# Ledger of designs, part 86: designed miniproteins, single chains, continued (2)

Each design is a single chain, and the fold is of that chain. pLDDT is the mean over its residues in the fold that is shown.

## One batch from the design tools (miniprotein)

Design m6968
Fold by ESMFold2-Fast:
Structure m6968 (fold): chain A 87 residues (1-87)
Amino acid sequence: SIEELRKEALEVLKEKGASPFLVEEMLILLDELPLLPEEEREKLEKRLREALEKIRNGEAEIEKAVLELSVELGIVQLKLGVEKVTK
């Protein structure tokens, strides 16, 4: 569920000593996920889970992983925005 994903994300960030700024960016990402269409939401949830596992294992840097996820979300939102805001 999104609530379990939120809990996991916050625990990983806390465990790795992420700055309050990165925690806030992650919370924004998590708040936007349930607003996406099901297909895009599931794809981004999978990417987030994979990123959290890599961060936990030391295979990915926190700041870079959070930035990459934020960019991917922004691309999805921009694509959806063509339909929603430029109608």
Scores: mean pLDDT 78

Design m6969
Fold by ESMFold2-Fast:
Structure m6969 (fold): chain A 87 residues (1-87)
Amino acid sequence: SSALEEKKREAMGELLDKVFEIAKEKLKEIGAPEEDLELLEEARELLRNGEAADPDLAERLSPELKKILEEAVEEQRPEAEKKYEEL
């Protein structure tokens, strides 16, 4: 039903927020340049809009930013699974 789809989108949005907040904190801790923080926010907005398959954005991300995003995703994996079970 559409109501279940809305709940799934909201839960996914909350998980994306957590992943990006973790990535942002990690970038700040290592003293990453402002450009990496801007790219992180751009990636966050594209994912919220369902544009996750944009390969041009992936090419613009630094190797360090990609690594941090992967680490943040893995850190949130148990929460993602738990929220999915609650839907």
Scores: mean pLDDT 70

Design m6970
Fold by ESMFold2-Fast:
Structure m6970 (fold): chain A 90 residues (1-90)
Amino acid sequence: SLEEILEKIEKIAKETVEKLKKLGEEELADSFELEMKRIIELFKEKKDKNLTLESIDLLMELFEKLKEKHPEATEIILKALEEMKAIVKE
């Protein structure tokens, strides 16, 4: 169900933010949280899996650009986004 997908995505997003904060990556944690809140809100309003997957792909491209300066944080974010994509595809 959409509710179960949203619950799983929100949980992964929250856990990812907490991991980033523990690394001292406060600005990346805040940016990731804001972007995920936007994607979750879009999914709730539109109920469109393809649009949600496209939004996650765009977010992955955005964070990959930060890989050189923030390699560990970027790896955590990209792994979380891949897990969320798998959940949405079900």
Scores: mean pLDDT 88

Design m6971
Fold by ESMFold2-Fast:
Structure m6971 (fold): chain A 75 residues (1-75)
Amino acid sequence: SDVDKYKAFLQSIVDGSVQTATAMNDLSLKKMKEKGTPQEEIDKERAAFEKLIAESKAKAEKEAQKKYEELSAQS
């Protein structure tokens, strides 16, 4: 449906932003490794970033769904 296509388009924008942020973080982690940062600290930074992305994505999806339900109820 057109609604499903619109949702897919919005998801594509979110996914693109996540991919860009992940690539930038990967470069940062690589620089930490080259600087001799302990692996445990690198692992903590990666885990913190992954948690932040997951929480931000889940919140955005929840808010988008609530907005969609409100609009669907009015139409």
Scores: mean pLDDT 78

Design m6972
Fold by ESMFold2-Fast:
Structure m6972 (fold): chain A 63 residues (1-63)
Amino acid sequence: DRLEQQRRATIEAVLNDDSRSPRAKMQSLITLEVPEEELRAVARELGLSEAELEALKARHAAV
């Protein structure tokens, strides 16, 4: 699927942006509405806990 390929390319671009912290990368992916399963996988890869991911999601939902 073209949309799935584009989503993967966007995730790769965010992960390769050395100007951003792990939290900033995760925040960008949350803003792009990446699916929950992929968000959890990326959080694990970046060394973020599930509690940190939930806190970032709660902050985004409150804005």
Scores: mean pLDDT 76

Design m6973
Fold by ESMFold2-Fast:
Structure m6973 (fold): chain A 95 residues (1-95)
Amino acid sequence: MIVIPEGSTETQRVLAVTHQVIDYLQQIVDREKARDPDSPLTKRLEQQLGDSLINYFLALRQGDDATRRFAEDLIRLADQWAEELGLPRLEVEPL
């Protein structure tokens, strides 16, 4: 019987939540690109998502605490985009 360490379970949860938030942000970018790919809004959202992906890879290299902090920051970014664009907020599991 494999006993999963609690820390490993938290790491897997953080990664799952991070992936869910990235998918949500990507869907917003894809929607705005379909509307107007050259708009200043679309370009800003693409830039913010791109910067977030770079920061994700940097956080993964720094370790679990950095990855958790990144996920929390990413959730705040998603909430900000939802508020700005009048979209429903993404429901994610607590970290």
Scores: mean pLDDT 81

Design m6974
Fold by ESMFold2-Fast:
Structure m6974 (fold): chain A 95 residues (1-95)
Amino acid sequence: SYLDELNEKGKDPEYQKEVIERIEKDFEEAMKRLEEAAKSLPPEQRQTLLNEARSDLEKYKNKAIEAAKKGDVVEAEIYRTAGLMLAGLYIAQAK
């Protein structure tokens, strides 16, 4: 029943917009946290880490947004969560 309720909500353009805005905000905040954590690294290591993280996070962000636009809000949440977990791993590596 919960997945059926989410599928019905996913058909609503206003709900899709809210999901997309949440994805964009969460990934923006994650990148800001990573950039702050990376300031402690030597310049070459910082550049490598930030380039790898931006590439990976952008892939997950784009997949999450595409899923949300299709009304697949469960798939959008899976990609959002996976991308944010990966951001957390990059932040931990920078410490």
Scores: mean pLDDT 87

Design m6975
Fold by ESMFold2-Fast:
Structure m6975 (fold): chain A 107 residues (1-107)
Amino acid sequence: REEKLRRLRLMAEGLVSEIKDPKRKEEMAKLYEKLIEALEKGDEEAAIEEARKIAELALTESADVQLLTVQFLNEAIETLPEGSPAQEELQAIAQQLADAAIAQIQS
């Protein structure tokens, strides 16, 4: 689990590097940190809340950032208990963001 959380931190750093707007970079970095902290604590409700905020912000970014965020959320899902409400909610959030990214690429 510690190795998965370490991977998530590295992915978050890479994602933040792709964001062009400095204010958005700072905002996304904070949200990723909060999500990782929630996962470390096993705070499923906080993890869902921060994942939703991340997805909402990613929708205002490029399709590349959206797809990288989907990849990050999929890795985060793997740290959650199988069949948990948080796993189900994060899967739904990731799918909605993936659908949005695909629509943006096709436009």
Scores: mean pLDDT 80

Design m6976
Fold by ESMFold2-Fast:
Structure m6976 (fold): chain A 94 residues (1-94)
Amino acid sequence: GAPKLDPSKTVEELLKQAEELLKKGTNSDLLDVITIAWQLYEKGEKELAKELLKKVYEATDNPAIKHAVGYELIRLGEKREGFDLVVEAAEKAS
């Protein structure tokens, strides 16, 4: 579905939540980190959002999650980097 937004959370609270989810490292937790990265971007924190997306990419072998990271990087304007990651994830999914 669409990324879930929590406008009540501060940037600091979002970063703490993302770090705990990254430590757990399940597919569901990593998808939640992608949602947090989008929330940071909506708050104007593009570089923090990009850093979280890169951490998700490095934390997973799941090609669907790697594809989701690539897609979100494209949405943040990192078109070349995001496209390269989408292609890599698709090749690993076959």
Scores: mean pLDDT 78

Design m6977
Fold by ESMFold2-Fast:
Structure m6977 (fold): chain A 78 residues (1-78)
Amino acid sequence: GYVVVEKYEFTDPSLTMEQVLLRLVSKAQDKYSGLRILSSESDADTLTVTLQSDDGNLIEITATKDGKGTIVVYKPKP
């Protein structure tokens, strides 16, 4: 199983979902190394990308049409 170890919330109503997603992906890339895409999902209201780091952490990034986004980091249980 995984446990949540980090949450980051972002809001900028002037940005599109795509712009929010790009900012949050860039932020994750600055902090975590060896990121690979596990999944990418999109609909009219949300964009979600799940990444895995070389340390085995899962990083879920979500952007919504209201200029909001989140980064949630999951670590494997010891």
Scores: mean pLDDT 82

Design m6978
Fold by ESMFold2-Fast:
Structure m6978 (fold): chain A 84 residues (1-84)
Amino acid sequence: ALPVIDLPDEVVEELVPKLEEIVERLEAGELSLEEAKEEIERLLKELQEKYPEISEEQRKTLLEILHRLLEEHVTGKRQPLPPA
């Protein structure tokens, strides 16, 4: 689920599909982790330009959360725990 940040519905509706596309491309090996992070940074910057109601603090918090989720996703895929 998208992190609980008080964002307008129109921002969430634009953000979620684009995030899903970035994650799918990362899982398909079409993007590296670094490229996926750059795509997220660009996406959030474009959203803030379109929707000036997004505060700088909200943007920074969302960026940090999304980068962390992306890193955890990649780590979970590449470093499975050994079976018990």
Scores: mean pLDDT 72

Design m6979
Fold by ESMFold2-Fast:
Structure m6979 (fold): chain A 80 residues (1-80)
Amino acid sequence: SSSLLEELQRAIEEAREKGYIDGRRLVELVMRALREAPPENILKVIGMLLRVMGLEIEKGYVPGEEAIEILEELIEILEK
């Protein structure tokens, strides 16, 4: 849990610095969050996973603003 929160924060920093994040990396982070998510948030995290997978297939990356939005939402879910 703590280590995942640290990775999510680092991914936010990476997305801010580069203006994007690698799609595969973000998919892996969302999948890890899905394993730790409370039951009430599982469908929401699945929705985020599908969105990120779509962007990974389409362009191989997720734009920084969209990535930060997803990562911040995951942090909120995991901090509950």
Scores: mean pLDDT 86

Design m6980
Fold by ESMFold2-Fast:
Order: C-alpha cells, then sequence, then structure tokens
Structure m6980 (fold): chain A 77 residues (1-77)
C-alpha cells in the first residue's frame, strides 16, 4: 500500500533531484508543490483501491518531471 512513509520518501527523492538540478528557488518551490500534489493524487487513488489510475498518474508525473530534470542536469554539466 502507498503509505504516508512512501509519500514522504517519494517527495524527498524529488526534493533531492530538484535541489541538485534546479538553481532557481521559485522554480524549485513550484516543482516541489506540483510533485507533492501529484503524489497526493496517486495516494488517493491507491487508498480508493484504483491501482490502474494510480499507475497512470505515476506515469504522468514521470512524463512531466523527466524532461525538466534532464534539462537541468544537462545545464549543470
Amino acid sequence: AFTDADFAAALERFRGWVDKYVEDEEERARLLEEAERRLAEIKAALDAGDEARALALEEELLAAFGPVLLAGAKARE
């Protein structure tokens, strides 16, 4: 099950990536707020027993953040 501990661990991973690859403080805050919102939606779907929806939301989160974090990593190389 997606627990509060799983939510916290996932958010900490996103925070670490954003802190490492995104230099603008306002952009970091915005990305973390979006990650937290999307993770909360995934947790809500799992709490409702809708694992298919949770998987779809997870794919959407990765699709949204993957390009931004990759661009940040390339800019810092």
Scores: mean pLDDT 73

Design m6981
Fold by ESMFold2-Fast:
Structure m6981 (fold): chain A 60 residues (1-60)
Amino acid sequence: SELLKKIKKKLDEAVKAGREMMKAYRAGDKEAYDKYAEEFFKLNKEIVKARAELQKELAA
């Protein structure tokens, strides 16, 4: 399904953002950490919304 593919793509992007966030944290790069943390949480928020929409479709 299109929605499932979209969710999987956002999950992959979130994993990449989380990895960059951790890399920045270990390097002490506060600016990079804040940037990737914001992207990571934004992607997770979008995934939650998309999953809720998918559950609603499956429950109908």
Scores: mean pLDDT 84

Design m6982
Fold by ESMFold2-Fast:
Structure m6982 (fold): chain A 91 residues (1-91)
Amino acid sequence: SLEEFVEEMRKLAEELGSDIELKIEQVDGKRVLHVRLDPERATPEGAEAVAEKAMEALDQGLFDEVRFETDSPELAEAVGRGVARHLARRA
């Protein structure tokens, strides 16, 4: 379920010393997952792992779109690594 998935993502981030903000929004019939990564609370390791797991949710059809939001270039780069790792496993 969506609730189980969101809880798994939070636990994964927490195990990697990261606190993340997750919000689900429905816009024009599309389900959007917002992942906010605060530089004071999130770690690069957590951001990377969460990004990879969020991409798996897109593949499962749990969401139509995932948006990652951060003011940190380091966290944005970590998100990119997580996304790339997911795509590499599908190739």
Scores: mean pLDDT 81

Design m6983
Fold by ESMFold2-Fast:
Structure m6983 (fold): chain A 77 residues (1-77)
Amino acid sequence: EEEKKLQEERLEKVKKAIEEYKGEVIREATSEEVRKALEYLTSPDPSISFSEELLERLLKGAPKELILKELEKLEKE
């Protein structure tokens, strides 16, 4: 129950950050790297701290469209 709330909170935080990010994007991250970062950022495990640094690297490393596409795939699984 708490794990699902934490995951939903983290998902909302990531989505908000993607929508609000207005900085430059350097296309260096692969789709696999994007997905792995999203899995980590949206983890339901309370022992895993939310990494603002990883989120910033994700937003800089991939275009919003790619990040949203991988996030949508992750939510569907």
Scores: mean pLDDT 76

Design m6984
Fold by ESMFold2-Fast:
Structure m6984 (fold): chain A 60 residues (1-60)
Amino acid sequence: MVKDDLRKALEYLEKGNVKEAMLYLFKAAVAGDKHAEKALKHLSFGDVDGAIEHVRKGLE
């Protein structure tokens, strides 16, 4: 489920494992999750904190 992918992405981002987080975010984004899309955009700018914020919003 998209929420399971977002939870995994958040866990990896909080641990500083951006590469693993991106795999889960990409899976969620391909499934149509706009919060995952925004998180990936923030990671492309090097904004890990912004990416974490968008993943948390997707889990609400």
Scores: mean pLDDT 85

Design m6985
Fold by ESMFold2-Fast:
Structure m6985 (fold): chain A 75 residues (1-75)
Amino acid sequence: MKFTVEFSDGTRKTFETAEEAAEAVIAYARELAAQISDPRRQTAVLLLGIGLALDLLAREFEEGEVVKVDLPLPP
């Protein structure tokens, strides 16, 4: 079953497993965090990404579901 994730930059990626989707969300959060110079904001973005990835891992796939990953863009 397809699981579609929409990132805060408007890109969409489709995955076959929750694990692949979770890995992509964590990678995206790490890339955003790397562009943030404020350690507090960097940590917050990483924690938000981890929280979203855990939520994806806890879900069962629903046909046509699009999960919006609303992480703050770098300044």
Scores: mean pLDDT 73

Design m6986
Fold by ESMFold2-Fast:
Structure m6986 (fold): chain A 74 residues (1-74)
Amino acid sequence: RIEELIEQARKAIKEGNLDEAIKYTELVADELDRRGLPVEAALVYIFVALAKKTNDIGAVELAVKHAERVLERL
């Protein structure tokens, strides 16, 4: 479930585990795409790509916040 993936991403962010945070956030983007939200998924992927490029967990935090806002709107 997408809420469980967000929870795992949040836990990884809190633990400072960049690799796990990226992993769960990419799974969140995949799930948004499967639900017919490709633009919202693309935005999450962009923030994840930024996190990978900069080694910055704060970019993953932005991706997760975006996904949470999308779910609140649904």
Scores: mean pLDDT 85

Design m6987
Fold by ESMFold2-Fast:
Structure m6987 (fold): chain A 66 residues (1-66)
Amino acid sequence: MEYMDEVEGLFIGMKAAASMPEGTPLEEAIERARRELERRGLTSPRQIRSAERGARAILSGLESSR
């Protein structure tokens, strides 16, 4: 089910972005999320896309929190 795949990837992306220092560029957070997926063995394209969305959401919030 794509919903479960997306939720897992999303949380991993969010966690990766949240663990980066404030001001981290988006592409750095995406790379971190990819590494976290690799560590967990979750390297499917679907999960990678969801993790990217998660990282983007957190970083957009962090940049907007000013």
Scores: mean pLDDT 71

Design m6988
Fold by ESMFold2-Fast:
Structure m6988 (fold): chain A 85 residues (1-85)
Amino acid sequence: SVIEELEKLLEEIEKLYLEALEYYQKGDRKKAKELTYKAIEKYNEMLKLLLENEDKLSDEEQDKAGELYLRALDIVLDSRRIVGL
C-alpha cells in the first residue's frame, strides 16, 4: 500500500539521518553530507508518492500520510542544519 511505502521511506530516512550524525561526530563531514543528500532523495520520493496518490487515499490514510511526511520533513531539515546545507 501507499502508506506502507511511505513508512518504509521514513524508516530509510531515519536510518540515513542517524548514520549521517555518526559520521559528522567522527569528523567525516563529507560522508555526513553524502548521507544527508541520500535522505533528501528519499524525502523527494515520499513527496512524489504522495502527489501521485493523494486523490486515491481515504481521509484516514491522508492524515497518516501527512503525519509521516511531516516527520520526514523535520528529520531532513535537522540533518541539513547539522551538515551546513
Scores: mean pLDDT 87

Design m6989
Fold by ESMFold2-Fast:
Structure m6989 (fold): chain A 78 residues (1-78)
Amino acid sequence: SHMEQVKKEAIEFLKKLLEPYKNEENPPEFVKELEKALVLIQNNAYKQAAEYLERAAELTDDEEVKKKLLELAKSLKE
């Protein structure tokens, strides 16, 4: 289904973004919001996950990352 494809894309993107932080005991707030989003997506809580992705987008100055997070949030709200 379309939502299964969105879920797969979101998980793959978030795991890639989180890879540099996997051994951090005190990750920055941006990373904490992404980790919360990932857990929610894995549990099919898509609307809640979208809120955490939108919060993470506000915490990043990387325009490409921000754009992708907002696109994923929009797709998860469908």
Scores: mean pLDDT 86

Design m6990
Fold by ESMFold2-Fast:
Structure m6990 (fold): chain A 113 residues (1-113)
Amino acid sequence: EEEKDKELEKKVDQLILSAVRAAMDGNKEEADKLYEEAIEAAKGIKNPVRRYVYLARVYLGKAHAYRLMGDTEKAKEAYRKAIEYAEQALKLDPTNPKARGLLEAARAHLDEL
């Protein structure tokens, strides 16, 4: 499971990078598809803290993509999802620095919208 979790984490990171490129190119359909694939990959992570951290990372990326494309409402919803998953990770591991950083980033960006 540890090795499988690491492979899923790498897949999530690759999908986020591909989705960001699609969003920068203005390809909303491809960006949405890649973020949905990243969400499904993140859901497959068996360690619950790491699963929530990676779900928060995907939604933070998705929020930035929507913001870049001018979809403020979808960006706000995605930032709220990133906050929700980061908070779930912190409930399981209160000292997790990655979850804390994701929570702070998502809150800061949501406040700017």
Scores: mean pLDDT 89

Design m6991
Fold by ESMFold2-Fast:
Structure m6991 (fold): chain A 100 residues (1-100)
Amino acid sequence: SVQEKVDELLEKAKENVMTDPELAIEYLEEALRLALSTEDREVVAKQARELAANSTDEATKEFYTALAKAAEKEGGEGEEYLRKAAEILVETMKKKAEEA
């Protein structure tokens, strides 16, 4: 399923954030794109906010927070927006990993 692929991509991104951040960006961009394709944007935004609130992992919280923002933004599904969102996510995940 698309959700299984999103979960797989997010875990691969987490594994690569410190060792191969460029690859992590590619995984997160693809994960965001796939997740946005699963449901109507309003449904994606609501589900993403709930998943962020219920997650115990900071990286997963940040991912679903970014997904909710993309779903709520006109053009948030666009290539340039998703690439920039993925870049910001990787930098955020790196910073939090170094602080932990």
Scores: mean pLDDT 82

Design m6992
Fold by ESMFold2-Fast:
Structure m6992 (fold): chain A 100 residues (1-100)
Amino acid sequence: ETLVKPKSDEIKKLLKEAGINSDTLTLSELYTALREYFLRNGELKPVGFSPEDRGKFKVTSEKAKELLKKYGITKDEVTDEDLRKFLENAIKNGDLEIVE
């Protein structure tokens, strides 16, 4: 299980706003907390409740759109796979560090 540490002020602020006060967390914990935070704030909205729309979200806020664009996600409708790619790109950009 991959442990990560936030390195950028932007990601540190995001995690703090999501209620994460730990210096390190698993990728699974990070993904779950960010997804729930964005859903709670209405920054991600489920596209629908049909099986075809399961795991699909509309990005509703400019803040969330800009954050996703910074990490290479330019879609207004995102999947769980796109959100995982966001985290992978944050690792590649040095905003998240893998703890050995």
Scores: mean pLDDT 76

Design m6993
Fold by ESMFold2-Fast:
Structure m6993 (fold): chain A 83 residues (1-83)
Amino acid sequence: ELKKKLEELIKEAEKKIEESKKILKMLEDIGSSNEPVPQEIKDTLPPEMLTREGMLKLKQEAEKKIKESKEMIEKAKKLLEEL
């Protein structure tokens, strides 16, 4: 059970990293482009996050999630080696 739970934690953390990286890339594309925010993004994010302040907070949260998720993967992999 413990090994399976650690593998699930790694999978969840990897998914969070992928999702957060997509958000960061999207924010970079919006900042570099004169194109309107894509509908896919409007459907995913609340309207309040599409403001300048909201996008800055979203970037900070995405960067934090990537860091925390990477640390979780490292710890989980180390525990898996001991099992």
Scores: mean pLDDT 73

Design m6994
Fold by ESMFold2-Fast:
Structure m6994 (fold): chain A 113 residues (1-113)
Amino acid sequence: SLEELKEEVKKLVEESKKKMIELIEKKDLEGALKEFEKLMEELYKLLKEAKETLDKLTFKKFAQFAVELVLEMYDELLEVAKKTLSEKEVKEFEKKLKELLDKFLEKVAELLE
């Protein structure tokens, strides 16, 4: 069901966000980026499976829900980084995190075509 898929995405994002915050606080930025990339790959797989099982309108709604959660997480991760890291480390982390986010958003846009 759509509700079960939304709950799965929410749980996955919340668990990965918690791990990434812990890694940022430990200054393991490479670990945080790898966790973010893994989450993006797992969410993309769920979206591909959902596209095959959901009607077009329901899929679009689900994809938008997943994107909004990812964007909220992205903002929260940057706020944690700004409080924890030097200005130079924040700029490098934000650049790499944004590259991973943009790649994910491009792949989701292709699924919506």
Scores: mean pLDDT 90

Design m6995
Fold by ESMFold2-Fast:
Structure m6995 (fold): chain A 60 residues (1-60)
Amino acid sequence: DYEEARKALNLPSITKEKALSSDEVTRSLAIMGISVALKHTEDEKIREVLQKLLDEAVAS
């Protein structure tokens, strides 16, 4: 769950709704934030959750 991963890493509130937003700017900002979080994540399970959300956002 992205929300659990976000809380565990104290990441900014980039929610699923923002990543999958119909607004191109909101979605692009969320994608960038997730990409930065992925580079700083040491936990493989949290990385998996973030990568899955990134893939969904990019596919939108």
Scores: mean pLDDT 68

Design m6996
Fold by ESMFold2-Fast:
Order: structure tokens, then sequence, then C-alpha cells
Structure m6996 (fold): chain A 62 residues (1-62)
């Protein structure tokens, strides 16, 4: 596997961790909306934007 491929896998794993935390701690409606947005970004290959959106959502529940 390439270094670029490894970087994408790490970003995807971090996004999945954030999604798991949102499902556990955020209100269901908010979590569902944010997860849909993040999944759309992942489907477009925008891994960095997906992580940014997920992290921003988590900060709203500090």
Amino acid sequence: PSEEEFEREVLEALVLIQISLLKKYAPKDFAEKTIKEVEELLSRGEYEKALEVAQKAMREYD
C-alpha cells in the first residue's frame, strides 16, 4: 500500500471514531444529520473535510 493510501485509511478511521462519539453523546437528530453530511463527503473522497465537519460537531457538545 502507498503512503497516500495509508493516510486516507487513517483519516477514515478518525472520522469513524468521531461518528461513534456523536452517536453516543449527541442528540439523535443532530447525530443523524451530521453523519449524513460526513458520509456524503467520504463518498466524494473529501476525507479531510469529513474529519473537519465531524470534529466541529463534537466541539458543539463540549
Scores: mean pLDDT 78

Design m6997
Fold by ESMFold2-Fast:
Structure m6997 (fold): chain A 67 residues (1-67)
Amino acid sequence: SALTTEEEIREALERIEKAIKEGKLDNRAALQFALREVEKILEDAREYPELKERAERLKREIEEMLK
């Protein structure tokens, strides 16, 4: 489902950021799932420049971990 509020987008980003920090994305499948979630967040964050920038940075970090 599309995220509808700035707070929902922020909370979704924080959950993924925390999962990376805590080492929970420790396999390729988890990283691929997180990448898909960040891509969905990027679509919803179109109206929120700060959140869009955070999502773009997070996407790059996950893509680097997948290499």
Scores: mean pLDDT 83

Design m6998
Fold by ESMFold2-Fast:
Structure m6998 (fold): chain A 61 residues (1-61)
Amino acid sequence: SLEDELERFFQQLKDAQLSAGQLESVIKYLEKEKESMSPEDAEIVDKFIERLREEKARVEA
């Protein structure tokens, strides 16, 4: 499922120890991708973007 794919992707991003700037780039990419998605998939991606913003805040702390 999209949720399972995004969960695997999130773990990969954490393992890669991305910088705040790199995480922001991923967030911007997903915001753009979301524009062409179904409302159901867009909601799943929105929740994932929120998780990435929390991770970015953690890295910046």
Scores: mean pLDDT 84

Design m6999
Fold by ESMFold2-Fast:
Structure m6999 (fold): chain A 63 residues (1-63)
Amino acid sequence: MSAEEVGEFVRELERRLKEGEISAEEAAKMIHEKFGFDFEEALRLIKEGRFDELGVRIVLRHE
């Protein structure tokens, strides 16, 4: 999966979170299911608003 595709997915989750469509826990679960990224780490980064770092970490996991 490309860095661009990861970035688009993360930005869509950020938008849905800000609009109240999903919870932080739901977003972290989606990231875990989609990318195999650690749920607790994703949840922490989401709650801290560190979406750019989350995207970078997901990409590095697959390289």
Scores: mean pLDDT 81

Design m7000
Fold by ESMFold2-Fast:
Structure m7000 (fold): chain A 58 residues (1-58)
Amino acid sequence: SLRDEMDSLHGKVKDLTSQANKAKSNGDTDTSKSLNDKAKKYDDQASKVGLQWADSVG
């Protein structure tokens, strides 16, 4: 379902953000930035899926 897709995407955002914070703590700012950029793309996808879900439930 669209809701399951949104939950999956939010899970990916949370995982990538956690990894980015860990990389930053280790002094790897380039990896941290890359992971945060990826997280933002998944968050944007989750927002689009959320809008489709809202439209489908009326």
Scores: mean pLDDT 81

Design m7001
Fold by ESMFold2-Fast:
Structure m7001 (fold): chain A 68 residues (1-68)
Amino acid sequence: SLAEQAGEEWIRGQEAFEAGKYEEAIRHFQRTIDLLQSLPNPSADEQTLLKIAQQKLEQAKQKVEELK
């Protein structure tokens, strides 16, 4: 399902972020957000993940900017 794909992208984004691969993390967090936003009736947990993913995306972008 789209929700399962969002969860998988979220895990990959977290792994990339922890590895210092911030541009890779940005791609995975963006995919997480896109998938969650495409859900017609997101659960409370899915809405919470969307907010967390948006926050992590901004953190990853800031890390990329600091390293350039």
Scores: mean pLDDT 88

Design m7002
Fold by ESMFold2-Fast:
Structure m7002 (fold): chain A 62 residues (1-62)
Amino acid sequence: SMETLEKAKEELRKWTKENAEKVRADTRVGLEKALEILRKYNLPSSYLGELLQTMADTLKEV
């Protein structure tokens, strides 16, 4: 659902801000977290791109 996706994005944004340097050093860390969030919120795999975009946008802010 849209509400579930927004909660997933918010958790991912907070985590990305706290772990920005780790994600920049190893993109696999970011991918693993996006997949973890996807599974935690039971989102379909089609939302992976949206979560990765949320992470990329957050990295531009820090």
Scores: mean pLDDT 86

Design m7003
Fold by ESMFold2-Fast:
Structure m7003 (fold): chain A 59 residues (1-59)
Amino acid sequence: DKKVEEAEKLIEKIINKINENYTPEEQQKLREKLADEKTREKTLEELGVKIEDIKKIEE
């Protein structure tokens, strides 16, 4: 399951970057943006995640 492993590593890398570079208040705002369907994709793109990669994981 290399595809799943790559997805997990990408998610861990993003989470670690957020924890290292964002304050708890900023993390809360990011969580709210990710929970909102309308802003989720845009916020993920700003974090360096491609929408194409997300679609492949959801398949």
Scores: mean pLDDT 68

